# Designs tried in a protein design run: designed miniproteins, single chains, continued (5). Part 9

Each design is a single chain, and the fold is of that chain. pLDDT is the mean over its residues in the fold that is shown.

## One batch from the design tools (miniprotein)

Design m16280
Fold by ESMFold2-Fast:
Structure m16280 (fold): chain A 96 residues (1-96)
Amino acid sequence: MDKLLEIARLALEDIEAALAEAQSLEDPELKMKAIQIISAVEEARERGLSDEKLEEVALKVAELLAEQKSFSTEDVLKLYKEIKEIIEKAKKEQEE
């Protein structure tokens, strides 16, 4: 959990530094989770979310990934859908 929160905070400040940190991780599962957090922050930023909503998305995605226990193809597809829903909800709340 702590390492994923560190990556989430770093991604909000410097995406390139966050990606470099994620790529340096020795645990393949942790590395994959870190990359998913960075990708979610990048997508949310491209969709025009405010800094406040970017932080909300980063933290929610980090928490979701920290709770993930299995990485079957079905689990990964479900995870991608949940991440997309987090971003879409944050975007909708910002526009309302």
Scores: mean pLDDT 80

Design m16281
Fold by ESMFold2-Fast:
Structure m16281 (fold): chain A 74 residues (1-74)
Amino acid sequence: MKLAKEAAEKAKKATEEGRKRAKEAFEKGDATSGTAAALRGIGKGTDAVIEAKKKGGEKAGEEARKLAKEAGAA
C-alpha cells in the first residue's frame, strides 16, 4: 500500500513540474518547449505507476493507478 501511495505522489509531482515548465515556456512564447515539458510530465507519471507494479506486483500497480487518477482528477 505504501508503495502505491509513493508512486501516485511521484506521478502527481512529475505532472505538476511538467505543467509548471510548460506554463513558463508558454509565457516566454515557446509553445514547442511548453508542449514537450507537459508531455514529459505525463510520461514520468506513467513511469511511476509502472515502477510500483514492478516492485509491488499487480495490486500495487492498480492502487498506484487509482491514487494517481484521484490526484490528477479535476
Scores: mean pLDDT 66

Design m16282
Fold by ESMFold2-Fast:
Structure m16282 (fold): chain A 64 residues (1-64)
Amino acid sequence: SELEREEARALLLMAMHVSNVPDDIRKRILEVEDKLSPEQLLRLARLVLRGDYDAVNALLDEAR
């Protein structure tokens, strides 16, 4: 639903802020976030919080 998407997006933005994510990764995420499902946004938020940038890049590559 739209609410699920907005909540997932908010969590992703919070995760990027608190994790001090690298600028190149942040730009990639923001470029493709509108193409991601709520489930992908939540998974991405968790990966960002863990600092698992290899997995972040893999998910973003699949979205393109």
Scores: mean pLDDT 83

Design m16283
Fold by ESMFold2-Fast:
Structure m16283 (fold): chain A 65 residues (1-65)
Amino acid sequence: SVAEFQARLAAASEMDYEQVLEALALHRAGLLDLAATRAASEEALEKIREELEKLGIDPTKAVRL
């Protein structure tokens, strides 16, 4: 759930944060076809990339969206 992810993000280490983002990316891809998910996630990718850069995490994980 969103509340569960928000609570995890608040307490997450770099590794835990990456795992949460990966789970969100996979879940998002499962909800829509790849073309629709890619179009919808282009805006989300910029926000995720900014958050990953702030944490010092490699944003290559964002390509899974």
Scores: mean pLDDT 52

Design m16284
Fold by ESMFold2-Fast:
Structure m16284 (fold): chain A 118 residues (1-118)
Amino acid sequence: APAPEVKFYKDKTLKELLEELVPGGEIRINATTSSGKKVDAVAINEKEVAVFIVRKEGEAPTPEDLSAARELAKEYGAERVTLVIGEFDEEPEEPIDLNRKLKKATVVRAPVEALPEG
């Protein structure tokens, strides 16, 4: 199977990055999957879903992150999912601020079927 495409972004707000990844999409904060898995934000349009998760554990997504992204993409009927893992330039407060600048973000794009089921 083709490996997920991985890209790195710096100096963008979360809102700017999600709007770039999912143009015209609806952005929601503190989304929960049908199985009860939590994500920090999601952006959704008619074809694509982007899932944002705050991580300090390096740049690689966990199997749990990939499973949550796959589940959300299937719930919204998307064929492609984008997982965004990022750290803010300052410690985030809850709820996360979409206008807060990301220190670094790792973006993983994959077909839904390339992600683990969990």
Scores: mean pLDDT 71

Design m16285
Fold by ESMFold2-Fast:
Parts: structure tokens; C-alpha cells; sequence
Structure m16285 (fold): chain A 95 residues (1-95)
């Protein structure tokens, strides 16, 4: 599935120990943004935002020439965050 492909890409290409300090700072910034959205949004709003972020991230990744570029790292990080928001939102809505 598409999710399996991106989880594989994240797990193999986004080794945190191989990232520059600037790339790690970018990852931290995106994770902070995702956490703030998680706290401020309803489950329904998180699903909508997740869909938007996944589309934006996929478009960026498909256009990227370098998987370790700032743009690619931002896109992979936002895609990962979007998947987490979808999962937690669905778990809350299916209770």
C-alpha cells in the first residue's frame, strides 16, 4: 500500500543519527507544529488537516530530486505527522 511504501521510506532514509543539525532542527519544528495542531484541533479537524498535509507532502516528494533535501525532509516529516494525526483521530471517533 502507499502507507507501507512511505513507512519503509521513512524507516530506511530518515535515520535521525545521519541528519545534519539543521535537518534535525527542521524535524523538531515540524513535530512541534504537529503537536500544537493535535492539541488544538478536534478529531474531525485533524482528519481534514491530515488529508491536506498528506497531499502536499506527496506532491513535494514526487517533485524532489534529492531525498535528503530540505524540501524532501519537510515532506516526509509532515507525511509521518499526518499519518499519526489520522490514526489518533480515527481511534477517538471509533470509540
Amino acid sequence: SLEDIFYRILGRNMQLTTLTPEQRALLDEIMKEAVELYKSLTPEERLKKSKEWRKEALDTLLASKDPLSREAIEALSRYSAALGMSRTALEELLK
Scores: mean pLDDT 70

Design m16286
Fold by ESMFold2-Fast:
Structure m16286 (fold): chain A 70 residues (1-70)
Amino acid sequence: VDPVQLAAAIRELREAFGGAEEVTVEQLRALGEKTGSRSLLAAADVLEEEGIERATVEQAARRIVEVNSK
C-alpha cells in the first residue's frame, strides 16, 4: 500500500466522520453513496465480505487504497 495514498485516505475519512477513530461498514457505504465514490462502496463491500462490521479508520483506508489499485 502506498503510504502517501494511505495517509490521504485516513485524513479524508477522519474529516468525513468528525475525527472518529473507527467507522462501521454501514457508515462507509452511506458516505460512498452520498459522494458517488466507487472506491468507498467497494471497500465497504470487501469489509462486509470479510465479516467486519466496524473497522479502524486505518483499516478502512487500506481497503480504499487497495480497491483503487485495481
Scores: mean pLDDT 81

Design m16287
Fold by ESMFold2-Fast:
Structure m16287 (fold): chain A 87 residues (1-87)
Amino acid sequence: MLAEEAYREALEGGRAAAEGKDAAGIAAGSIAAVGAATHAGLSGSREAALAAAEGAREAAEIAREAGQEVGAKGALDAARLALALAE
C-alpha cells in the first residue's frame, strides 16, 4: 500500500463517520478507517502505516468538530493500531 493511498483511505473512512446521520453511518465510517489502518500496517510499509495514522487522526478531529464522539473514538483507535503496526 502506498502512503498517500493509506492516508486517503483512513481519512475518507473517518470523514464518513463524521458525516454520519445515524449510528449505522458513524459505525460504517469508523470500520472503514480501522480497515484502512490495518491494511496499511499489514502491508509491511512503515511509511504507509504512519500515513494511515495521520489520516485517522485528522478524521478524528473532523468527527469531534461535527459532534460525533463515537466516530472520533473509532478514528483514534485506528490511528493507534496503525502506529503499533508501524513499529
Scores: mean pLDDT 70

Design m16288
Fold by ESMFold2-Fast:
Structure m16288 (fold): chain A 75 residues (1-75)
Amino acid sequence: AAPIFAPVTPEEFREMAEEAARYLERNRAALPPLTPAEARALAWALEAIELARAGHSPEEIARRAAERRAALAAA
């Protein structure tokens, strides 16, 4: 069964992504030193946030993330 929480709307998702991007920009200096794996995860998260801010759907963003992981696994 899916989680009990209703899925966010595309508009809500975009607003959440915008807030997350602003939070990361304001708190950049407070972030601890990142491992290469953590740095990659942050870069992927930032790309997902930018796609959401550009109006892409959560499903499209998830698909792009899956395609990137598959491409890296195939390399």
Scores: mean pLDDT 66

Design m16289
Fold by ESMFold2-Fast:
Structure m16289 (fold): chain A 75 residues (1-75)
Amino acid sequence: ADADLETLLRATRKLNTSEDKTEPSILEDLRRALASPDPIVESLARMALSSALIEAENKKDEETVKALREVMGLE
């Protein structure tokens, strides 16, 4: 649980600070957090992904939009 939360926080930090938001390490950490058996971690991961998706759509960043949709299981 704590390890999954730390993974989510690390991924969220990288997602907010990285110029390449489709970096494999970021996407893998987000997938891991989303797949967590801890419902709190899963909910936080879904919120972080939704916020990042809205920002990517506003910036017309098609690569990030596709990557985030795939992580969320929308592909």
Scores: mean pLDDT 77

Design m16290
Fold by ESMFold2-Fast:
Structure m16290 (fold): chain A 88 residues (1-88)
Amino acid sequence: SAVEELRRLAEEVARLARESGTPAALAAADHVEQAIAEAEKLEDEREQMRLLGAALDRGARTVKAEDPSRARELSAILLRAHEIMQAA
């Protein structure tokens, strides 16, 4: 589903953030992981997608700024998330 694909992309952003290891990237990882947990408590798939998409976008932008070596991976994730959100 779109929600499950967004969740996997969010998990990937959190992983890349933790691997980058800067204080800002680690904070971004915590924020994304918290959003994933909160999304699982929601019953409305549209609200789940909105929460996951917003957290994913913020997290990926933070990691791109902190670790430019990850820019290609994070840009691909952002593009895919955008495609999912537009299709919904």
Scores: mean pLDDT 86

Design m16291
Fold by ESMFold2-Fast:
Structure m16291 (fold): chain A 110 residues (1-110)
Amino acid sequence: SMKTEEAIRLMEEAIRLLQEAIRALRAGDVDRALELLDRALELLERARRLAEEAGDTILALGARNAIRLVEEARRALEAGDVDRAIRLLELAEGVLALSLGVAKLILKKE
């Protein structure tokens, strides 16, 4: 569906923002990372809503779990724990990549 395809596009864009945030953190730029995480959260919330409206439970769950992990990473950054934040963001990227892989496989059968 158009909603499923848009949710996939938003989740792929969120992965790119998370990768940029991880690079910013490794460079010591916490402020830039926080701006990128805020943008990623906006895209993930939109993707979650679209996935739920489309009845795509795998994409919706993937987006919801990634949102939680990104919010935990933001709290880790506020506490000064950059290493924990990077690990949480890497986990969020993995969750999104897995959900996208499954969703794209299902779309090929339609």
Scores: mean pLDDT 90

Design m16292
Fold by ESMFold2-Fast:
Parts: sequence; structure tokens; C-alpha cells
Structure m16292 (fold): chain A 75 residues (1-75)
Amino acid sequence: MEQEQLKKEIEETRKRVEELKSNAEEATVWDFTEMYIELKSLASQIPEHKDEYNAEAKYLLELIKERMDKGQAAK
């Protein structure tokens, strides 16, 4: 049962990251920040997937920077 729960959490996290990436232009800086925090937490909780979660977190951090830059340029 614990293995099944872990599997679901990993798959749900991947799904949410992919959804954020596919809707990146419509997503808010807050959406990226929330996922970044969650990925960092998961990296510490699930060391087996640490590299994957840290890579995704880094990508989201770059999206946050791009969104903030675009927001300032639009004004």
C-alpha cells in the first residue's frame, strides 16, 4: 500500500509539472512558486527522485524569472 501511494504521488507531481509547462503562458508566478516549493520538499522527502525534482524546480525558477521580466516589459 505504501508503494502504491508513493507511485501515485510521483505520477501526480509529474502530471502537475507537465500541465504547468504546457500552460506556462497562462500560469501565474504564484503557480510556479507553489510548484517550486513542493518540488524542493519532495526532493528532500524522496531522495530517489531528488535529481528529477531539482531539475524541474530549476526549470520553474527560470519560468518565474521570465514571467517577471515580461510583466515589467508590458508596463
Scores: mean pLDDT 75

Design m16293
Fold by ESMFold2-Fast:
Structure m16293 (fold): chain A 65 residues (1-65)
Amino acid sequence: MEKKVIYAKTGDDAVKQVRNIAPPLVRLVSEIYISGPTDVDEVRKQLSSKPGASSIPIHSNVDPS
């Protein structure tokens, strides 16, 4: 089964993308890339309510394109 990488422009977009993933499939998310400046701690806090999401590596201020 293929691992999923999330690409977002903002922390809010990243959180919404994770929330739209079915709970069992959240563990297939290997990494989150946020192209804009983002408070990674705030994103982590928002994701901590989702089992398996709080441990996903988050990269901010990176251009994945």
Scores: mean pLDDT 73

Design m16294
Fold by ESMFold2-Fast:
Structure m16294 (fold): chain A 83 residues (1-83)
Amino acid sequence: SIQDIFQQAVKEASKVTGKEIILNLDTSQPSDSFYAEVEGKKYQLPKPLSSFPPSEWQSRIKGFLLGLSIDAKSTITVNATFK
């Protein structure tokens, strides 16, 4: 499920980086929205996650979070709305 994909990607990124990553996931909305917040700044993929095959979603989410972790000094918050 989309919930399992996000949870697994966040779990793996957190383990690799040693950083706290908080996931806020809403699967009830007819939306395709994914962004991260670090110290009040918003970061997002260049295009919606749904533009990629579902088989790539976990690795793309994980890679995005790993990239943010290079410069992040505090908690990363992931906000996602998918149905």
Scores: mean pLDDT 77

Design m16295
Fold by ESMFold2-Fast:
Parts: C-alpha cells; structure tokens; sequence
Structure m16295 (fold): chain A 94 residues (1-94)
C-alpha cells in the first residue's frame, strides 16, 4: 500500500544506507554522552564549549564516512546538531 502521505521525503534509503545511518547515529550519541560527562566533571567547561566539541567530533566522524548519500549525510548532520543543542540545554539546566 503506497500513498503520498506515507512516503518518506526524497528517495527511499537502501538497506546499506539504513545500516550506515543507524551505526553512525549511535557513534554520534556516544560522542555526545562522552562530551556531556567531561563537561559535568570539568567546571571550567561551558555548555557552549561542550556543544562545540560535539560538533567538531561529529564533523570528523562524518568526514571519515565515505560513500554516504546526500540524504544520509543530511540526516546525520541534523542528528549531530540536535545532540549538540540538547547536550548544551541539559548542561545549562544542571
């Protein structure tokens, strides 16, 4: 059953692309958790600096990932930015 409203935006991802997306998303979550822990242990580290470290490490991860479609890269970039923003927010609330 196919309808316009049930289609994902853009072209459908291949199984290999979905696997790469899930794997890299897990790595981004791990990066965010490590940076958050560092920031909580280091009172000189600001929430903004934690966000910047997540963005830098996430960018490095994505630069190392070759053969990704533009769609997968865009999803991972958004995930990275969301994780960085959420980590900053959580640290500001702590």
Amino acid sequence: TVSRSSRPPGPALSPEEVEALVRLARELVRIAEEVKKKALEDPSMTPEEAKQEILEKGRELLERATGLSPEVREILRGTMEDLADETKRELEEA
Scores: mean pLDDT 78

Design m16296
Fold by ESMFold2-Fast:
Structure m16296 (fold): chain A 91 residues (1-91)
Amino acid sequence: SKEEQEELVRKLFETVKNSTDPRFASFKDLSEEEFIELLKQTLRARGILTSDTSKWTDAQEFSALLIIHSSGLDLTPKEALEVASYIMSLK
C-alpha cells in the first residue's frame, strides 16, 4: 500500500542517517524530502522517468534495485521496486 511504501522510504532514510559509512556523510545533513529528491534524480539519471514499472526495461529495474540496495536496507526485489516506483510517483 502507499502507507507501506512511505514507511519503507522512512526506514531507508533512517538507515542512511544512522550509517557510519563515510560515503553517506553528505546525506546526514539532508531532510527526508531532500533525500527523496536526490533518489528521484538518481533514478531519472538512469532513464527511469515514470512510476509505471510495466514501462521499465530490465536494465532500469536492475538500476533501481542497485540504488535502493546501496542503502543497506534488507528489502526483497519486489519491495525495492515498489519503493522506487513510489519515489517516482511523488511530486
Scores: mean pLDDT 79

Design m16297
Fold by ESMFold2-Fast:
Structure m16297 (fold): chain A 67 residues (1-67)
Amino acid sequence: SIENLEKTLADLEREKAQIEEQIAALKERVAANPDDIRAQTLLLLHQGFLDSIKGLIEEYRERIEKL
């Protein structure tokens, strides 16, 4: 149903916001210590997660538009 798709989209948007907040914190860590390999690695991983969640959001938006 449209309602279930909208709920899934809302959940995905919340996950996206959490990942973006984590990325912001990691960017601050990298800026403070550019030699922090762990922070750099985590930033790259979280950027990958963000790309994945954005793809899912787009997929669900397209499904809603088709209805």
Scores: mean pLDDT 87

Design m16298
Fold by ESMFold2-Fast:
Structure m16298 (fold): chain A 70 residues (1-70)
Amino acid sequence: SRIEELRKRIREIIFEIAGLTLEKMLLRLKMKLGEISEEEYEERLAELDAEIKRLDEELERLLEELKKLQ
């Protein structure tokens, strides 16, 4: 059903956001350890933040659709 499909996609997006959040934490650790430059950190952080924002917007749309079907 569409409800089952939406629940599966929502779960997948939540896990993807969690993974990207972990990547942000690891990126910050690398910067603090001097393994990457501040410039590289800021560039990669911006890319991760953009992807998380995209996923958050998708999640919001899927949650609104799920609410209308229940």
Scores: mean pLDDT 88

Design m16299
Fold by ESMFold2-Fast:
Structure m16299 (fold): chain A 68 residues (1-68)
Amino acid sequence: MSAAEKEFLKLHESALAAIKEFKKSLSPEQVRVVAEHMIRELTAWGKEHNVPEELIEEAVKEIREEVE
């Protein structure tokens, strides 16, 4: 894996951990808003650093599944 791919996976893991934490204190609607913001940021970072599209799509899917 490239250094960018390793950093992307760490960002993805951090996003999932943050969503799990927010689910304890925020409403479901607020969690969805935060998750969609994280998805946009993660997608933008991944594209900027040439992370494989499949890894970006998988991360987006996992974040959305964590919210539901």
Scores: mean pLDDT 84

Design m16300
Fold by ESMFold2-Fast:
Structure m16300 (fold): chain A 90 residues (1-90)
Amino acid sequence: SIEDEWDALFDSLSPEQQGALSRARSMVLQMSTLDPERAEEVARQVLELARQGKYQEALDLAENALVEELRKNGFTDDQINAVLQTLRLF
């Protein structure tokens, strides 16, 4: 499953890379509460980038996708920033 692939990749990473991937995962999970289909698409793209060693690109992709979904659901920039800050506290 995609979750098994995520866990297997995570175990092979440095602490810094684990932090980036963990943040990306939290953003994808937040997206799944708004749009599950979009969350699955983004999760796949994040894993592909992470497998290529592109952890910052994976994080940026997840963050940009979450911001777009929050805006579509009527969130203001201040509310979006609050959500992103909360997801960084794990």
Scores: mean pLDDT 81

Design m16301
Fold by ESMFold2-Fast:
Structure m16301 (fold): chain A 100 residues (1-100)
Amino acid sequence: MEEEIKKYKEELEEKLEKFRKENKELLEKIEELLRNEDYEGLYKLLESNLGKKLADDILSGYKALLEKYKDLPEETKEELVNGTALGLVKIGLSIKHRIE
C-alpha cells in the first residue's frame, strides 16, 4: 500500500511538473493579467477560449472573492492568482480535449 501511494504521488508530481513546463507561457500571461488587474485583457482571453458565459461567470466569481477577502495578506492574494491561473488553463485544455 505505501509503495503504491508513493509511486502514485511521484507520477502525479511528474505530470504536474510537465504540465507547468508545457503551459508556462500561458500560465505566466494569465498570472500577469490577474496581478495587473487587467480584467479586460483577461476577459478577452477567456471569451476566446471558453466563450462569453464562462468568461463572465469566472471573472465575476474572481472579483467577488477579491472583494470578500480584500484584507488578506499579499502572499495569500498571490496564491489566489496562481491557483486561478492554473485552474483556468486546466479548464481550457479539458474543453479542447473534449472536442477532439
Scores: mean pLDDT 68

Design m16302
Fold by ESMFold2-Fast:
Structure m16302 (fold): chain A 88 residues (1-88)
Amino acid sequence: KIKEVEELARKEGLSEESIEVAKELKELFPEMTPEEAVKRAIELEKEGKRLGLPVTVVHNRRLSEERQGPEAGEEEQRRMQELLERQA
C-alpha cells in the first residue's frame, strides 16, 4: 500500500520530498487511501511553495498543529528550518 502511494505521487510529478511526505501520511494514517495521502501531499507542497518552505517543514508543522495546537506548529516549523539550514 505504501508502494501505491509512491507510484501515485510519482505520476502526479511530486518532488522526492513530497513523495516521502505522502508515504509518511499513509503510515501515520492507515485509514487514508493512497489517493488521499497523495492529494494531501500535493496540498502541502502547494502551501510550501506559497510560504517559501520545504514540504517537509510544512508537513511537520501541520502534524504538530494537529497534536498540540497552532503554536506548536510554528515552533516545529522554526526547529525544522534551523535543522535544514545546518544541513545545507
Scores: mean pLDDT 74

Design m16303
Fold by ESMFold2-Fast:
Structure m16303 (fold): chain A 76 residues (1-76)
Amino acid sequence: APEKVELELTVSEEGPLEEQLKKAEEVLKEAVKLAEEGKTVVVTVIDETAGVKAVYTFAKVDGKPAIVDFKLSKLP
């Protein structure tokens, strides 16, 4: 079975923006790297500023890392 990795990121209105952006870049770089290694990576982004939850699924498609699924929903 393909190895599954779950990563989470929260974007808050009250946190320092520069620190949140750096964390987002690190999570995205890790997701791409893991997908290139043949893993399925689910990145959940909780955006408190927009009031939405975004779930990105990264996987290797035809030897390349790609976003294979995207789901957007409102925060409860």
Scores: mean pLDDT 78

Design m16304
Fold by ESMFold2-Fast:
Structure m16304 (fold): chain A 67 residues (1-67)
Amino acid sequence: KEELEKRRKKHEEAIKTYKLSPVQREASRLTLEATEKILELDEQGKFDEAAKVAGEAMRRLTELRFG
């Protein structure tokens, strides 16, 4: 919980600061949204659904990188 929230803050800060290229910003946005959803599901004890969200985000990140 604490660790995921800190990661969310880090990605959000990077996006706001415009330190990233357009592609990196899109990847960070996707990661941030996935992290936020995982945090919500983790709070609800839905670990299976959180794992599914993580897998989905990973596949989309791979498509962004190699598609």
Scores: mean pLDDT 72

Design m16305
Fold by ESMFold2-Fast:
Order: C-alpha cells, then sequence, then structure tokens
Structure m16305 (fold): chain A 64 residues (1-64)
C-alpha cells in the first residue's frame, strides 16, 4: 500500500480536494486520522460537514 507521505504529495489527492471544495491539506489530514484514503462518498459527506463548520477531526468522528 502507498505510504501516507506518498499520498500527501499525490496530484490525485490534491485534485480530490479541489473537486470537493475542501482545503488542499484536508485529504492528507483525513488520511492521517483514518489511516486510509477516504472514498468518494465519504469525501462528499465531508464537504457537506465542512460547509456546516465542522473541523476535520469532528468530521472523522462523525463518519466513523
Amino acid sequence: APTLEELENDEGVLSIAISFNLPKEWPAIFMRLYGRLLSVDELIEAAKLASQGYSPEEIVEILT
């Protein structure tokens, strides 16, 4: 499996952040907190929660 460090610098991860209107660093934070890349459905839900003012840590707790 790719390391979290490799995923943090991946253009695909940055493209996901842009596509879901998340700050560019948030997918990397989610990978650290979850220990895995979030699914498309989880990223859509995370974007909705972010729009409501939830932090990345709060979003991970809600989605877990």
Scores: mean pLDDT 70

Design m16306
Fold by ESMFold2-Fast:
Structure m16306 (fold): chain A 87 residues (1-87)
Amino acid sequence: KLSAEEAKEKIAEILEEAVRAAVRAGMDLATVLAHVSRVDMSAPAEELAKAALETLEALRAIANPEFAAHLDRLIAEIEEILKQYRE
């Protein structure tokens, strides 16, 4: 189980990994960064996790197959973090 600070750090790492995966997959970096930059990193951990999930799902809708595979894994990681706030 992650503390709120640990969850926020993990979410930041997941978003950074999404940007790196997009670069490797040949995605339009400006579009990816526009989506990621809408996430308020100062938000409380639960709100940040929800915003990150919505952002990764939006990116998945426009992703090429290579980037989509990476996003599926990262989305699963955010969903695991959100499970601790669901109750």
Scores: mean pLDDT 83

Design m16307
Fold by ESMFold2-Fast:
Structure m16307 (fold): chain A 74 residues (1-74)
Amino acid sequence: AAPPALTPLQRAIVEALTDGPMTEEEIAKRLGVSRSTVRRALDQLLALGLVEKDENGYYHLNRAAFAAHWRALA
């Protein structure tokens, strides 16, 4: 099972990304935190496989991990 134990900031980032792909700067502005704080949380989420970064610097939820969680509830 994907680890559900996320910090409040990591959870807020995941919830924001459910609304659509965003850059590190857009996430920082949306959550009212520094870019360095967001970057650390994003690095941890990348290590967990919950988010992915595209070539344009946009972060999005890992479709496979998201789909697996959604299908488990259906």
Scores: mean pLDDT 74

Design m16308
Fold by ESMFold2-Fast:
Structure m16308 (fold): chain A 87 residues (1-87)
Amino acid sequence: MFIDEVLKEAEKVKKENKLSEEQKKALDQIVDGAIAALKNSPTLAAQQAIKDGAIEAIKKIPESIAEAKKLFDEGLAKAKELDSKLK
């Protein structure tokens, strides 16, 4: 499951970086959002977009919370477009 890949990357970033409390909070928000989105996405393509966006965002947290959020939002937008065709 892509959830395991997201959780593994989050743990790696936390161990390898001296994150501030704000960076830790932002990282946890991205992880929680990614898990929720993955559970609600019916297509494999949408799930891959969420996972890729979440991992890139998690990796970016030590450099920029704002850029990390943009990367995650881009992944979610791609997933939404893929899943919206099922309505």
Scores: mean pLDDT 82

Design m16309
Fold by ESMFold2-Fast:
Structure m16309 (fold): chain A 71 residues (1-71)
Amino acid sequence: MIELTAEEDGEDLDESPPLDEATVERIIAVIEKAGIDIKDVIDRIEGLKELADEETKKKLDEVIEALKKHA
């Protein structure tokens, strides 16, 4: 309990949704400024999803869907 309390901001399971629109937009802006294709980022996350456990896959799927809506 003492270790995880040092890092919050999105660790609360009572939050819905876990990602706010401002955070998603900021990530997209950084990716675009870096010259990275959003599709490449999505493909990389999809690869990580195949290696992840079921709970992590659900979270990654949500992130992918959010990125696709903005791509």
Scores: mean pLDDT 65

Design m16310
Fold by ESMFold2-Fast:
Structure m16310 (fold): chain A 58 residues (1-58)
Amino acid sequence: MVDELIEKAKKNPVLPPGAGTDEMRKLLAARSTLASGNTDPEQIETAHRLITRALAAK
C-alpha cells in the first residue's frame, strides 16, 4: 500500500483544495515530501500516514 499511495500522490497532484486549511497544508507537505524525490523511509512513512488519514477522514 505504501508504494501504491506514493505513486498515487506523485501521479495525482490534485488534492482536495477545499479539505480545510490545516488538512490541505498537511496534504501539501506530504505531497511535497513524496514529489521531491525524498526516499527517506521516515519521511515516506510520515507522508503515507498523513495522506492515509486524509483519505479515510469523513
Scores: mean pLDDT 57

Design m16311
Fold by ESMFold2-Fast:
Structure m16311 (fold): chain A 94 residues (1-94)
Amino acid sequence: MEVPERVLESYKNYLESNSVEELKARIEKGKATALSILDEESKKKVEELVEEMLKVLEDYENGKISAEEAARRLAELEREILKLVMEAMDKKAA
């Protein structure tokens, strides 16, 4: 599934406006919400994905990747976290 252009532009705007702290806060809030509803196996996967998102932000801050590439990677990782949350919710609803 393609990452929506709207999501990519949102991440790019955060990075280009020097709002990295705001983006980090958003990621941590999303992580806390996900961990509150997931089982231990899914929690570990979300924690690993969040660590990858934070590494992407570090690579961007260090000039290793462009804002466009960072935005794309962050959007893909966020999508994987949302997929895990939705799959866990479906299992509880059944």
Scores: mean pLDDT 76

Design m16312
Fold by ESMFold2-Fast:
Structure m16312 (fold): chain A 57 residues (1-57)
Amino acid sequence: SKEKIQAELDEILANRENLINDLAGGLVRVGWPEPLARKFAQLIVDETIHQLQQALS
């Protein structure tokens, strides 16, 4: 439902920095260079936000 998508979006927006840090940290632990891990994490989180916003349009 749109209500569930809105709740998911609100939670990701509120926790964006923590989600990026957690994903980037996980990638670094499996051998990714930190700058690439952080860039990838930002792209994934921001793409997720974009897709949820598109679903609400």
Scores: mean pLDDT 88

Design m16313
Fold by ESMFold2-Fast:
Structure m16313 (fold): chain A 76 residues (1-76)
Amino acid sequence: SAAEEEAVVAELRRLLAEHPELAPYETYLISQLLTNKLRTSDVPALVARLLEALAAAEDKDRAVRQAVVDFLSTLR
């Protein structure tokens, strides 16, 4: 529903405010959350994985995109 989509986007934006290093990826992340119908409860786990990927990688853009793909592959 639209209310569920709004809640997922709001949770992502809340976490992006706490982790400004992810701000360049906001539009991409919103698209991935909505297209894959992620729940609000999935968002903190995704953000944690993205932060770990960014800390370890030289190519930050590639690392973020790969971490999203890997995270989505773990969902039922």
Scores: mean pLDDT 85

Design m16314
Fold by ESMFold2-Fast:
Structure m16314 (fold): chain A 64 residues (1-64)
Amino acid sequence: SDEDKAGEIIGGHVVGAIARGASGEEVRAAALKGQEEAIKAGVSPEVAQKVGDRALAGVEKAGL
């Protein structure tokens, strides 16, 4: 699904940033970059934003 595709792309960017020891600001930037890449991969902007917002909420909840 578009949500699964967006989750893989956005999640990959977020997990990659966390694994590199990135700051909270850098992790948030990675989520936004993942959202842009998901749109380029054919995900609708609405779905990419929804998944991106979910990823950012997860980062905030984790205290990053």
Scores: mean pLDDT 82

